# Ledger of designs, part 86: designed miniproteins, single chains

Each design is a single chain, and the fold is of that chain. pLDDT is the mean over its residues in the fold that is shown.

## One batch from the design tools (miniprotein)

Design m2982
Fold by ESMFold2-Fast:
Structure m2982 (fold): chain A 63 residues (1-63)
Amino acid sequence: GAAEAALAAALAKAGAFLAELRAKYGDEFTYSSRVVDDDTIEITITAKGKTYRAIATPDGVET
């Protein structure tokens, strides 16, 4: 349904964002992700001793 399509779009945006982080930091970052709403994924990233939160939606990723 529409919610499944929205979640798939958010997952695609999250994947693209994580690919950019891999290009920048190599394997020196760790992350965890969780679905918090029908179309919203929270990503917690730890890189170089710093922790960041990002929110992935069908429209993109906010940091």
Scores: mean pLDDT 79

Design m2983
Fold by ESMFold2-Fast:
Structure m2983 (fold): chain A 98 residues (1-98)
Amino acid sequence: SQKVLETIRRAKEEAEPVIEKLIEKAKEKGDSRAVKDAEHARAELDTAIWLAEQGQVDLAVYYALQGLNELAHAAARLGDLESVDFANKLADEVRDEV
């Protein structure tokens, strides 16, 4: 579905500056786990976009939600509750398209 692809692309675009911010914060704190979780969030969202472009809508949604969940975990680990709420909002927008 083009709508699912567009929603996942918007989620990735909106998540990207948050992912970068959390990676920087994690590096400053020496938290290698939070760095990995934020990097995994990016990879999962990129995979979701690729799957959506192939028409594999259910798998695309699964990977998008996994990526946003990893982003929320990284944010929570770093005490960034605003970024937790933001990741959850993006996840809700993805869920609403299925």
Scores: mean pLDDT 89

Design m2984
Fold by ESMFold2-Fast:
Structure m2984 (fold): chain A 128 residues (1-128)
Amino acid sequence: LADEVLAEVKRMQERILQLAKDLNAPEEVIEKIKEIGDLISKLVTALLRDKNVEEAQKIADEIISKLKELGFPEETIEKIRFLLNQMIRAAKAYLEGKISEEAAAERIKYLVSQIFDLIALYLRKKVR
């Protein structure tokens, strides 16, 4: 399950990087978007493979820091923070036996897609 979610996250990252290139985003923006995508993959690994919630919280904070460096609006940052916290809650629910591993994986995959959608919306507004 973890490997399947990570493969889907990698596909989402490739799509957002292609969008940034198609929008002729500056090279520094493309590189930071790549770094954010890599951190999201690390977060998913910490939650589903390593089952390390403490590490996941640190990675989530680093993602927020990178979004602030890119100049994301505070409202968008708070929405992404909420989604990152929901990913951590889903992993905790699975570890506590409250939901299945499949349910946690599907929920995390959906939440990651929402994060990339918010990044795409920002790129379309900022670069245009």
Scores: mean pLDDT 87

Design m2985
Fold by ESMFold2-Fast:
Structure m2985 (fold): chain A 90 residues (1-90)
Amino acid sequence: EEKEKLAEEAAEELARRLGEEVGASEATLERVRKAFLEASKAEDLEAAKFATAAATGGLVLEEGGSIEQAEKARRLAEEAMEKLKEKLEK
């Protein structure tokens, strides 16, 4: 439950930053939240980080975002996954 709560908080923070810094649509933000939460359940969080970054960048491109916006979105997703991993490990 605590792990799921931390993942939900991280997913919402990622979506917030994507909306503010990349201008992603609410539909794309919802899809990113879902993908992040699914990835957060993976046994290998390092592989999940890579998959989440790729998915987030791809979703931005699908809605007509630029390559630069997709690269920024990928970086934000990687940062969000890394922060979640750090919070789950002590």
Scores: mean pLDDT 81

Design m2986
Fold by ESMFold2-Fast:
Structure m2986 (fold): chain A 90 residues (1-90)
Amino acid sequence: EQLAQQARQLIRQAMQAYQAGDTARGNALLEQAVQLYLQSLPTASPQLQREILITLAMTYLASVGGGLDSIAQLLAPVFDAGLRALEEAT
């Protein structure tokens, strides 16, 4: 899907920005990538959904550990919803 591909490219650019020491640009690019992944998730194939969920989980963990509060805030509701779905589905 185009949105997931765009998100992947934005993550690559964010990593390059972080390696260059440009944290502000890296954070902005990661926020855009997360937004695109969240938009593509409901319509993605099962294989792509797994890739997106793994990427979002890794991004969330990196955000919590790296002090990326805005990205952590974007992803917290997704994990909250997932936990609630598991609780209801048991």
Scores: mean pLDDT 67

Design m2987
Fold by ESMFold2-Fast:
Structure m2987 (fold): chain A 68 residues (1-68)
Amino acid sequence: MTLSAAEMGAILATLDKDGDGVVSVGELMAFFGLKPGQEEELVKLLDRDGDGQVSEAEFQAALVERAA
């Protein structure tokens, strides 16, 4: 099972209120239900390379992996 285009679009529409295709750390934290101060946990969850950066591409990849 993989995340469908419709599901991806719904999630991105929820996180990206402006429709500019950019997802902030705050929006990611709200999506995962994390508290302020758990940003490192979120970054570690999404950033498999350990470089401390989370891009939209990494977020999309994580959603696909979690949906499986």
Scores: mean pLDDT 61

Design m2988
Fold by ESMFold2-Fast:
Structure m2988 (fold): chain A 66 residues (1-66)
Amino acid sequence: KEFIDALAKAIYLAKQGKSLEEIRKELLNDGYSEELADRVVKTLEELGIDGVRELVKKMAEEYFKK
């Protein structure tokens, strides 16, 4: 659940034109762990905004159940 929430925030920040470093800093400021923030930033770098959005959708199905 935390990873999904962090990914959703990272997409929001990326849409605002924030850099990966700025996104990482914002996630840490929100109280996410360094491991989680690093994982989120790497995922966004590798998949891009659209790829992360699709990943969030799939993971949300798992955690929130229909």
Scores: mean pLDDT 77

Design m2989
Fold by ESMFold2-Fast:
Parts: sequence; C-alpha cells; structure tokens
Structure m2989 (fold): chain A 117 residues (1-117)
Amino acid sequence: MTLTATAKVGDVTITVTASNIGEGVTKVGVSGMLDAKNQSVGGAVFALTEKGVHGSGVSAKENGKGVGRAAGTEVTVTLKGKLTEKDAGGSFGALLDVKSGKARASVTSRDGTSGSG
C-alpha cells in the first residue's frame, strides 16, 4: 500500500509518500521547515501504532528526495521547485491515514501564503 499527499505554494511543490506501510501502523506523518538559503526542507517523520509514536528525521534538497523510516514504514519527502526568501522560515506537513486511505499535505511560507492537497 502506498499513500501520497502533495502540497504546492508558488513554484514550490512538496510531495510526501508513505510506502511499505509497517504492521500495525494506523497513521503516518511528517512535519518540518523550509530552508531557502540551502534550498532544502528538513523535519521529522512519525508513525503511529498501538504501541505509540515512532519517528526519524528526514531532509530533501531542491529537486531531490529524502527518506525517513518509522515502524517499518518508509516515508519519502520530495521537494520540487525553488524556494525564495518568502519561504524562509516556512513550514510543511503531511498526515496519511492508513485505515481510511486519505492523505493530506500542507506547506506555508513565512508570510502566511499556504497550499494544501
């Protein structure tokens, strides 16, 4: 099973994909920050099971991907497009509900401009 969520603001697109969903995982999430100076995003990935929350770090550069792993689940974050100064100190996140098959992502620049999907 693969769950994907994509959020776009301006010329920036962030895609979060959870693949190889671990046993007993009910939700997968990611949260992090936009780094315009280094043209990257970085943050934490997490997976929720009946035993609690499991997590790891993740980072991706412009037109690159980063991979985090939590509770047997692989989470890929892809950054497409060029970050600008308006995106400096902005945030991104995604929540993927394994039971419903629903996924949502968001990205917000520092000036409050946002996108979700």
Scores: mean pLDDT 76

Design m2990
Fold by ESMFold2-Fast:
Structure m2990 (fold): chain A 63 residues (1-63)
Amino acid sequence: SEKWAEEVQKAFQEAAEEMKKTGAATTDEEKLAVLEFLIKHSDGEARKEYEEAKKRLLEKLKK
């Protein structure tokens, strides 16, 4: 269970990094969901980076 959650977090983290590098993220809703998951399952520097990414995404939605 713990190992499974760790693997899921890693997969989402890799997906988020790939979205950043390639711009392959398809919807803002999907990006937000991935970032929310990563924020919940990380801490320290990593969590701060995901929180900043979420702020930027919300700013785009705000216009």
Scores: mean pLDDT 68

Design m2991
Fold by ESMFold2-Fast:
Structure m2991 (fold): chain A 102 residues (1-102)
Amino acid sequence: APARIEVSVEPKKLTIKVGESGTVRVTVRNLSDRDLEVIVAAEVPDGLKLTRPAQPVLVPAGGSATVDIELTGTKPGKFTVKVTAIASDGARAEAEVEVEVL
């Protein structure tokens, strides 16, 4: 199926301690022939806090853009953060980050 956008995260696994913050870089690739404004949302489970959300970003036609999000550990455990990119034309893409809090 033709994808309009792609999203990837780096690192795919983040290890932090309670009270410690880590940054996840989100890359959005625009596969369309038009510039797209993209909103990046993170679904954060109990045990993590989104301390710095991504701001909306313009992704040029055929290009890519990166946004950073910051996660802080509040409880020890293994968690999955779902990252969703939503483009101005309605296109969507998802990626996951595994977060281990020690």
Scores: mean pLDDT 85

Design m2992
Fold by ESMFold2-Fast:
Parts: structure tokens; sequence; C-alpha cells
Structure m2992 (fold): chain A 95 residues (1-95)
């Protein structure tokens, strides 16, 4: 497994933690258990960095979509910044 694949997987996991905190802040404490479950699932998948990356990305996009449903302006801004960060990391990992 290349260092680049491990680095991008870890980046995605840290990004999920950040987006998860924003989601809980927006939707309330009842969402804490759901976010923690998502983090636990991604961490368990961390045995395979490719699965960790893919699962983290899926969870990030789900949370961003839900946030946009609650606060369209905040959700759209976070989605734009998040997708730009993901694209940059993928581009650098391929180079």
Amino acid sequence: MSKAVRDIAEFAFELLKRIGKEYVALTGPASEEEVQKMLDEVEEAGVLPELKFSLALEKIRLLLRNMEGVDPALGAALRKETEEQIEEKIRKAKE
C-alpha cells in the first residue's frame, strides 16, 4: 500500500470528523450517536485504506446533503469547500 493512499484515507477520516461536528452543531445532540456510529464504521474499515477512504467520502457526502436540507446556504458553502479539498487531495495523490 502506498503512503499516498494511506494519507488520503486519513485525510478523509479527519474531514469526516470535522463535518460530523458541524452536523451535530446544526442538527442537535440527537445526531451525536449517528455521527459516532459513522466514525466507528470508517475506523473499522481502516484495515483497508481504500475502503476507509470510500466509506468516509460516502458518509461526508451524506452529512453535507442532510445539512443542506436544514440550512441550504451553510450546506452549499460547506459542500463546495469540502469537494474542492477532496479533489485537490485526489489530484496530488495521483501525481
Scores: mean pLDDT 81

Design m2993
Fold by ESMFold2-Fast:
Structure m2993 (fold): chain A 93 residues (1-93)
Amino acid sequence: SDMGRRVRVGTDRSVIIDTDMSVMRMDMDGYIGVTSSDPGVRSTMRRYMRITVDYFDTSRRYYGSGDFDSGDTYYDRGWSYFSRGTDTSTRTS
């Protein structure tokens, strides 16, 4: 029942998940060497994030104490791709 929500991408350094229940903001880039410093990586990341702007399930199974990886895309809607999880697994530490 936590399905059918919309996700909004703010920047290449953070992702904003905006739902009618709550607004969640996740920092995807606490480490400059991954997303914002490399134009190629930044361009690829933004293209991926743009795809997720529509429907997103904000249920705890996508987040909670999940795992975060820049290469990890969550196919929850068949076309929606989203990186989930915490900032401890990859680069933001």
Scores: mean pLDDT 32

Design m2994
Fold by ESMFold2-Fast:
Structure m2994 (fold): chain A 91 residues (1-91)
Amino acid sequence: SKIEEVKKKAEEELKEALEKSSEKYGTLYYNAGAFPDLETGKEWAKDTFLHKEKGDISPKDEGGKKQEEKLKKEGKKLFEEAKEKIESTFK
């Protein structure tokens, strides 16, 4: 049960971090004119952090593709931090 509690806490913290980061980068790219509306930008950023492809909402220019790679690296960092919180319970 203690392992399950730590896992749930890490998952909740990861979800909150993903939502905040998605809002930040979604808003940034929406303001730059990359998306027709803020909601589409936020959804794209969230899917990019999760390393998921959404072809219908992905930027198609080279600049946008490079930004997607940066967001994927940020997402990987968030997942690694969540994993560390679970592992640190046994250290």
Scores: mean pLDDT 65

Design m2995
Fold by ESMFold2-Fast:
Structure m2995 (fold): chain A 84 residues (1-84)
Amino acid sequence: SEFEKQLEEHNSKLSDDDVIKSLKTIIDRIKQLAAARIIPQDVADKYIAELEDIIKKLKEGKISAADAQKKGREIFDDLLDHLY
């Protein structure tokens, strides 16, 4: 749809710092869920490692800010599907 194309274009205009901040916020939430024993530690560690790898690749210029945001969203959605 036109909306999806505009959203992808908007995401490609995001700064690396904005995406890194967003992904770190998700990591902090996952850490809180593990500390509260809402999710198993192994599950939390897996998702945190995937998000940290995305941040590393973004900092190294190996992926775009738009791709990093998309992958981070997919990881978070996968986590939510397992919790709900």
Scores: mean pLDDT 78

Design m2996
Fold by ESMFold2-Fast:
Structure m2996 (fold): chain A 55 residues (1-55)
Amino acid sequence: HMTDEERTEFEVRLRERVAEIVAEGKAQGLSPDELHRRAVAAVREIWAETEARLA
């Protein structure tokens, strides 16, 4: 039950954060490589935050 809630929260935050990064990256003219690196870093950060909440 908590797992489903935590998964839903993770998916929502991931979708929102990736959308923000893509929008900001396009506005700033970031290269595809840099945009990809930032997206990966954000996903890892959200995952770490979600794991911390699980404790």
Scores: mean pLDDT 75

Design m2997
Fold by ESMFold2-Fast:
Structure m2997 (fold): chain A 84 residues (1-84)
Amino acid sequence: RKSELTAKSVAYQILIVGAELEGDKEAVVRAYIGLARTEIQLGEPEKSLEYAEKALRLAKEHGLSQEVIDEANKVLEEARKALE
């Protein structure tokens, strides 16, 4: 099912662009979290780490809820473990 995961990765990238155009900072962060998890499933932990770090940085910069910050931090730890 790698083709489904690849399509999901592309869909999250499109969602990020759309959310950025709308100025929806929470949607951008949630899309990066989803993209980071999808990259782990695709066997791309380096890409996952980059997306997870960006999600956490943006969540903190825009003062998003603790729930969103916790979720971004959780996926960041998932990406770090996938690199081990």
Scores: mean pLDDT 83

Design m2998
Fold by ESMFold2-Fast:
Structure m2998 (fold): chain A 102 residues (1-102)
Amino acid sequence: SATIEQVIGAILRAIGLGLDLVREAEKQDKKAAEEMRRIAEEGIRLVLEAMRRGDLDAAYRMAEVLTEGLEKAIELVKQGDLEGAIKVLREALEKARAIAEA
């Protein structure tokens, strides 16, 4: 079972990756960067809502899915594939929502 410490650590990692993603994307397309920021914020909000409900295992799994999506999106942005990055982020958000709804 996930601990509060593990969930907080995962959230902090997701926030850091989200900042790196947005900064990298802004160098290429400010509108795409804004969309990526909105998706990352929504994902982090869902993790916080799960944590507030006391569902630490769901919160941790959601944070892991979001961090994986953010890492893949950063790689795609560095390759100039902004559309692919947005798609990967949306897929990660959908997986996080599915965990939250279970």
Scores: mean pLDDT 90

Design m2999
Fold by ESMFold2-Fast:
Structure m2999 (fold): chain A 59 residues (1-59)
Amino acid sequence: VDYSKLSEEEREALFAERVEAYNAELDADKDLPEYVKYTAKALAEIGEELDIEISVSQK
């Protein structure tokens, strides 16, 4: 999917959907001691994949 062709509202919606899906995956794999960090990493990776600029740097 060419995310750069989407409107900002559509990107926001896709970002929210991808965040929800990724959080579900993290929830399945959350026996890791740094589970909270994985949420931040997930947001960064999803933002990059969807070509959305993340307002907060969690690196």
Scores: mean pLDDT 57

Design m3000
Fold by ESMFold2-Fast:
Structure m3000 (fold): chain A 67 residues (1-67)
Amino acid sequence: MMEELRKATQKSLEISDQVALDDPDPDWSPEEMRRRAEQRLQEYLSTLPPDKKQEVQKAIDLSRQAQ
């Protein structure tokens, strides 16, 4: 169980790095940066085939629950 959570969290971080904002505008509020990151994540998920989308979504869900 704990190893599954750890692996899912690590995979979620790798995915986060792929969709992370490079040099966000310093004028953006933390809330706006989070909203834009969330939009980018949703766009990324929509480009994935169904099998990978499910795997990524599962990793994100487990990572969020682990917080």
Scores: mean pLDDT 66

Design m3001
Fold by ESMFold2-Fast:
Structure m3001 (fold): chain A 73 residues (1-73)
Amino acid sequence: MNQYLKDLHEQSGNALLKMGDSFEKQGNLEEAARMYRGSSYQYQQAHNYLPSDTSFLDKSQQSLDRADSLLSK
């Protein structure tokens, strides 16, 4: 079950990241930041279900940093 939930959250994180990229390319920075924050949360959940895979923490932090960079300018 944990692997299934990890896969679900990973897929959700990937989808939100792609949506964020799309909004950023359109110049919709607030929606892009919202999607990137959502992606970060989903990757954190994936890590909770598979703690041995630290790549999810890296992806979560990268998504959060991206969101913050768009709104801090």
Scores: mean pLDDT 83

Design m3002
Fold by ESMFold2-Fast:
Structure m3002 (fold): chain A 85 residues (1-85)
Amino acid sequence: EERERRIAELKARNDQVEAESYADMKARLKKDLAEGKTPKEIRRELMERYEQALKESPVEAVRTLYEILLYNRAYKDLKAEEAAA
């Protein structure tokens, strides 16, 4: 039970960190769109960072891939919010 409690606490902490990373990405996306950047330009910049990371470090490549996944989620959610408004 103590082991299960520790696993649950670690999972809750990971969920919080993921939620914070998502919120940061969504806020950044809103700012970039408000400043006149297109979704295509933002996605291109993320892909270029991923391609560069692939040449330098597998760890950085995984990190930039995660950022691309967060971007796709945030963009989809923003489009759904705009359609609902």
Scores: mean pLDDT 77

Design m3003
Fold by ESMFold2-Fast:
Structure m3003 (fold): chain A 70 residues (1-70)
Amino acid sequence: LNSITHELLDELEQAIKEGDLVKAQKLVQEIAAALGVTLTPEQLANVLSGDPDVENLVGVAWLTVAVRNV
């Protein structure tokens, strides 16, 4: 479970480095779904708007879900 999430996070980091924000946004949604979390409308809007803090948003979302699944 956590291993799959780390693999998705690695893909997200690669997509961001490549400038593929569309793939990055999709990976954020897939990571949340894999961990059983639905993004709030505010979080989804921020991701879809191309917020420069997408990396921070993913980190916060992942930590939040990981804590809930402990």
Scores: mean pLDDT 60

Design m3004
Fold by ESMFold2-Fast:
Structure m3004 (fold): chain A 83 residues (1-83)
Amino acid sequence: MSVEEMVLQMVEEAIRMAKHALEMAQEGGDPSVTMTLMTVAKSTMYMAKKMAEKHNMSDELLEYIKEKEKEVEAIAEEVKKIL
């Protein structure tokens, strides 16, 4: 697996976890479990971004990661409104 493939996989995983946390919040799931999942999603996105920066990935890929980071942050704000 290339570093680029790993970074993209981490971005996809972070978004999936964030969306799952939002679904859990909307369904009245356990707040502690929901917040843990959101924390893991944010941490995974942060690690993906740092890995991309460390390996000098293209500006185009860094911009893509930045857009996906904003998506995770928007989901986190919606989760906070529910909890």
Scores: mean pLDDT 85

Design m3005
Fold by ESMFold2-Fast:
Structure m3005 (fold): chain A 98 residues (1-98)
Amino acid sequence: PPSMQQMVDQSRSLFSQSVRISQDIINRTQDPNMQQRVNSYINQIRSQIYQMEDAVRNNDRDGAIVSIRNMGNIFIQMGNDIDSPDIQRIGQQIMEIS
């Protein structure tokens, strides 16, 4: 199983990839409603990253796993809403970290 630090590092890496993919989708779509929804999802995911990092700092593995699962579910929902298989796949990869 991964260490809690490896969980943080992998989650951050996947989040960075998702931000780049999201920005590409926004740039291609030129839809303000899509941009607003994407930004909302990114903010929700960022909140879960902060919660995960707080849990890791407190040596709370269960809390870190909960945040990772919440993050994965948000990405899966985001990928479905914006028709992005790549973002949906990132959500699945995040779920596998725990």
Scores: mean pLDDT 84

Design m3006
Fold by ESMFold2-Fast:
Structure m3006 (fold): chain A 120 residues (1-120)
Amino acid sequence: MTREEVLKELVEGLKKILEDFFEKAKQMTPEERDKLLEEYSRKVGELIVELAKKYNIPEELARDLAVLADHILRLMDKVLRGEITLEEFEKEMDELIASAPPELQPVLRELKKYAIELLK
């Protein structure tokens, strides 16, 4: 089994979380979205813990990925609130990817593409 297989499963799981968050969040008030963000941040953490156990991923890498995925959810929420533009979202995502561990950059690039597709 390759690290690429693990990253693919992780990307697909995170994409599902982002899509489900977006579909619910766009119909909610700001107060309801704050609660939804906390719920989906937890779901991100649960997915990453599950995959870390299944594939023996280092806890530090799993933790870093959970923090980065939470940042993506919060940036998507800011776009939905009209606090930032889609162009600003893309710029912040590029900065996030550039600062991320090299091992996680492919995952974040795929999540960026998917999030932009959802936010269109």
Scores: mean pLDDT 79

Design m3007
Fold by ESMFold2-Fast:
Structure m3007 (fold): chain A 80 residues (1-80)
Amino acid sequence: MEKKVKELIERMKRLAEELRRAGEAKDRERFAALVEEADRLLQSISSEELLKLSEEQQEELKKAVGELQEAVRRALEALS
């Protein structure tokens, strides 16, 4: 569980950085692909999995999700 949560957070951080780069490069095609990957990743997190996490792990995951969502929003703004 602990290792799986860490891997998930790391993957979210990588996607956020890639989204930032796609926004800076104005690469709409890459942005679209990264958004789809982020959506699939977020959808892979079941409510059952969340209930098995400690309060600390839930807070870390929620922060990573928020950072990923913010990266999507900022990249979209850069593409506008």
Scores: mean pLDDT 79

Design m3008
Fold by ESMFold2-Fast:
Structure m3008 (fold): chain A 76 residues (1-76)
Amino acid sequence: MEAEEAAAIAEKAAAIANSEDPLDREVGLAMIRMVVGSSVAAGDLEAARAALEAALAAVKDRPDLAAELEELLAEL
């Protein structure tokens, strides 16, 4: 997966996670984790990093979401 493609998918997933609905939050986070996990499994750490950075930028006003994504970025 190309870094720009991974970032675009993660940004859309972050928009879902940024919902007021707790279920959408979990679904969005799961989608971000899937994009990151798939990139890592493919050996594409640049794509994984780009996805997490794009997601973090999209959820900057949600500290709980930001904390989850920052922890995932630290595991890279």
Scores: mean pLDDT 79

Design m3009
Fold by ESMFold2-Fast:
Structure m3009 (fold): chain A 91 residues (1-91)
Amino acid sequence: EKEKEEKLREAKRKLLEEGIRKTLEILVEAGLISEEEAEELFEKIVNQTVSQEEDDFLAEKVSKLSEESLERIREIEKEAKERFEKFKKEL
């Protein structure tokens, strides 16, 4: 059972990392953050070291996204959730 829990945590981490990366790429494409800022934020989000200031910064940038870009982010989140649920059922 410990091995199954470890595999679930690893799968969840990989799916979250992929989703975060794609979301940050959307913000870079929109010109709201730089590629360097995206890389720094990715590392902090993955390591759960995001400060309140950085979280507020991201929220402000996300609020400036077009509805089309927000739909892309929602699709990324939905796909990640569906892939994780499917993985859980296969265990």
Scores: mean pLDDT 76

Design m3010
Fold by ESMFold2-Fast:
Parts: sequence; C-alpha cells; structure tokens
Structure m3010 (fold): chain A 100 residues (1-100)
Amino acid sequence: KPTITQIISESLLAIRNTAFETLEKDKSLSKEEIDEKLEKLLEELEKLHERVSEAIAAGASMEEIKDIIIEGARKILDELGVPKEVQEETIKKIEEIFEK
C-alpha cells in the first residue's frame, strides 16, 4: 500500500531523526558544532536521496534500493558518532519500512 516515494521518505526521516536525537543529547557539543554536524547530515541525506533516485531511474530492484539506503544510513550515522546499537535499531526500522 505505501508508494516507493513514501518508503524512501520514511527511511530518510528515520535516519534524520536518529541523528538529531543523538546530537541533541550530546552535552559535549557546542551549538556551533551541532549546527556544523546538522549541515553535514542534510548534505549527506541529499546525496543519498540522489543516489536512490538515480538507482530507481536505472531500474534497480526494491532489494537494491534498500541496500543503498542501509549502506548510506550506516555511513551517515557512523560519521556523526551515533552508537552502533542505535545505528542497528535505525537499520531495523528501515527494514520494517521496506517490508510494509
């Protein structure tokens, strides 16, 4: 019932929300450092969305699209310092979104 556009949107939103919550809870970061990390997050999400759109245009399978998003999620969340346990929880949510 969900469209491919909705699946992609929900998956990218899950990545964004996890990153935002991690940055908001990090008491060691200044506002300026948080703003820089948020800017990087938005740039990487934009690039991931472009990669997914190109894959769809090239006729990629749903499995291939899911793999691109999961790979992108792991890279983005790891670079932002999100704990591995939280990364895996986000990956599980993305897998659930694709299996609706």
Scores: mean pLDDT 84

Design m3011
Fold by ESMFold2-Fast:
Structure m3011 (fold): chain A 97 residues (1-97)
Amino acid sequence: SLEEEARKIVEKERQDVEENGIDELRKEPDFTDEDLAELEEALKKGVDEFLLKAAEIQSRTDPDPQAVLDTARGLVTDLLERTIEAIRAGSGRSEPL
């Protein structure tokens, strides 16, 4: 079903962030070793905490707590929205083989 496909894709995306998110950010010049350590600790609490912490670090040049929260929410919402839209575009898909 499309609902089962959606759940699998969302979980896979969360796992990819959990496994590779820190390594990808380690390549970015805007993240220090200290920032990466904070992100690793946040990731231990979950993907949502990781995304919020990443948004906080990136928003340090504009220290508006609401902007940080809106950015983190946008990252999660965009990920979920793209995933759901991709599944909907696969209308008529009943076998995920």
Scores: mean pLDDT 58

Design m3012
Fold by ESMFold2-Fast:
Structure m3012 (fold): chain A 68 residues (1-68)
Amino acid sequence: AVERLLEVIDELAKAGEISEKEAESLKAYALAHRDDREALLWLAQYLAQRTKNEALRARLRELAEEIR
């Protein structure tokens, strides 16, 4: 789950939806909470609601369902 979240965060930065600094902060949060299912679920749902990219939103929603 955490590895796939890191990939989507990098893709959000490449798409210009978040800054590199924000991407690094979000990846650090995911890694710090890798064993915290609720924290990872919150992050996936937060990013899904925030993104304007429909493909990335779909991937984040799928990740949230897998974490749940």
Scores: mean pLDDT 82

Design m3013
Fold by ESMFold2-Fast:
Formats: sequence, structure tokens, C-alpha cells
Structure m3013 (fold): chain A 70 residues (1-70)
Amino acid sequence: SALLEALRERLAQDRAAVVASQSPALLAEVTARLEALIERARAGDGEDLVAFYGGALDAIRAAYEAARAA
């Protein structure tokens, strides 16, 4: 799906930006945006998107912590 590919690309860009900047403010902004998407998915789009966005958020947080530790 073109929509799923676009979502994956956007999340990869968010992760790269968070890792490159190591900015707590950018991490907070990306986190808030993904949490809003998770709540929207719970309201209508289904369990698979909740899991997808939740996994992406966990991966971005882990990548941020790893970048700060290096």
C-alpha cells in the first residue's frame, strides 16, 4: 500500500531527525504526534495500526537513548 509506505518513510525520517539532533524537545514533539496517532487508531483504524505506531514510538525512544549514550 502506498499509504503504508508513506507512513514507514515518515517514521524513518522522524527517527533519523531525533537521532541526528539528540534534542529532547524534538523527541517530545515526535512522541506527542505518535501518541495522537495511536489514540486516533484506537478510535477507528484498528488494532494493527495501534501496534504499528506503538512499536515505532518505542523504536524512536530507544534510538534516541542509544544516540545520547554514544
Scores: mean pLDDT 82

Design m3014
Fold by ESMFold2-Fast:
Structure m3014 (fold): chain A 97 residues (1-97)
Amino acid sequence: MEERERLIEEIRKEIERLRAKSDPASQQMAKIAEFVLEALEGDEELRELFLEAGRTGDAEKVIELAELVIKTSTNPEALEGARILIEQAKKALEYKK
């Protein structure tokens, strides 16, 4: 239904809000939000993987999703956001062992 369109609009507004802030954390969050937009606007496989990663918090699923966005996206900010998430997810996996 229109739930996905509403979520996309909310994320776009959040990106604008984060970019209006000058702090580094807000700029990193804006890049991660750009990555989330690319995943949600992607095909059904990307969307299903995004929902599963979000629901389970599984670091391996987050890496899989981010790698797919890196392969398909032409948005430099979304690519940067994907790389940030991969680095964070890899650290989480290393800590678990």
Scores: mean pLDDT 76

Design m3015
Fold by ESMFold2-Fast:
Structure m3015 (fold): chain A 90 residues (1-90)
Amino acid sequence: SIKEELRKVKKEIEEEKKKEKNERAKEELDLVIEKIEQGIRAIELGHDPKQVMQDVIDTLKTAAAMLKETHPETAKKLEKLVKELEEKLS
């Protein structure tokens, strides 16, 4: 289910945040976590799961772009999560 995939992605981002020492990078990861939590709640309220997943993918892409130059390894992990979620929409 899309909701379970979002929970898995949230957990992976929370683990990355635990390893992160830079406050700016933590803030970017927190924005993604918040968006996923909002998305899960939206699905539970009857919103379209595919649209929610697309919104989360777009948020992950933005976060990866923002972190690419300063935190390239974190950005690569976010890009991997984007690919995994895009494959679930196909």
Scores: mean pLDDT 86

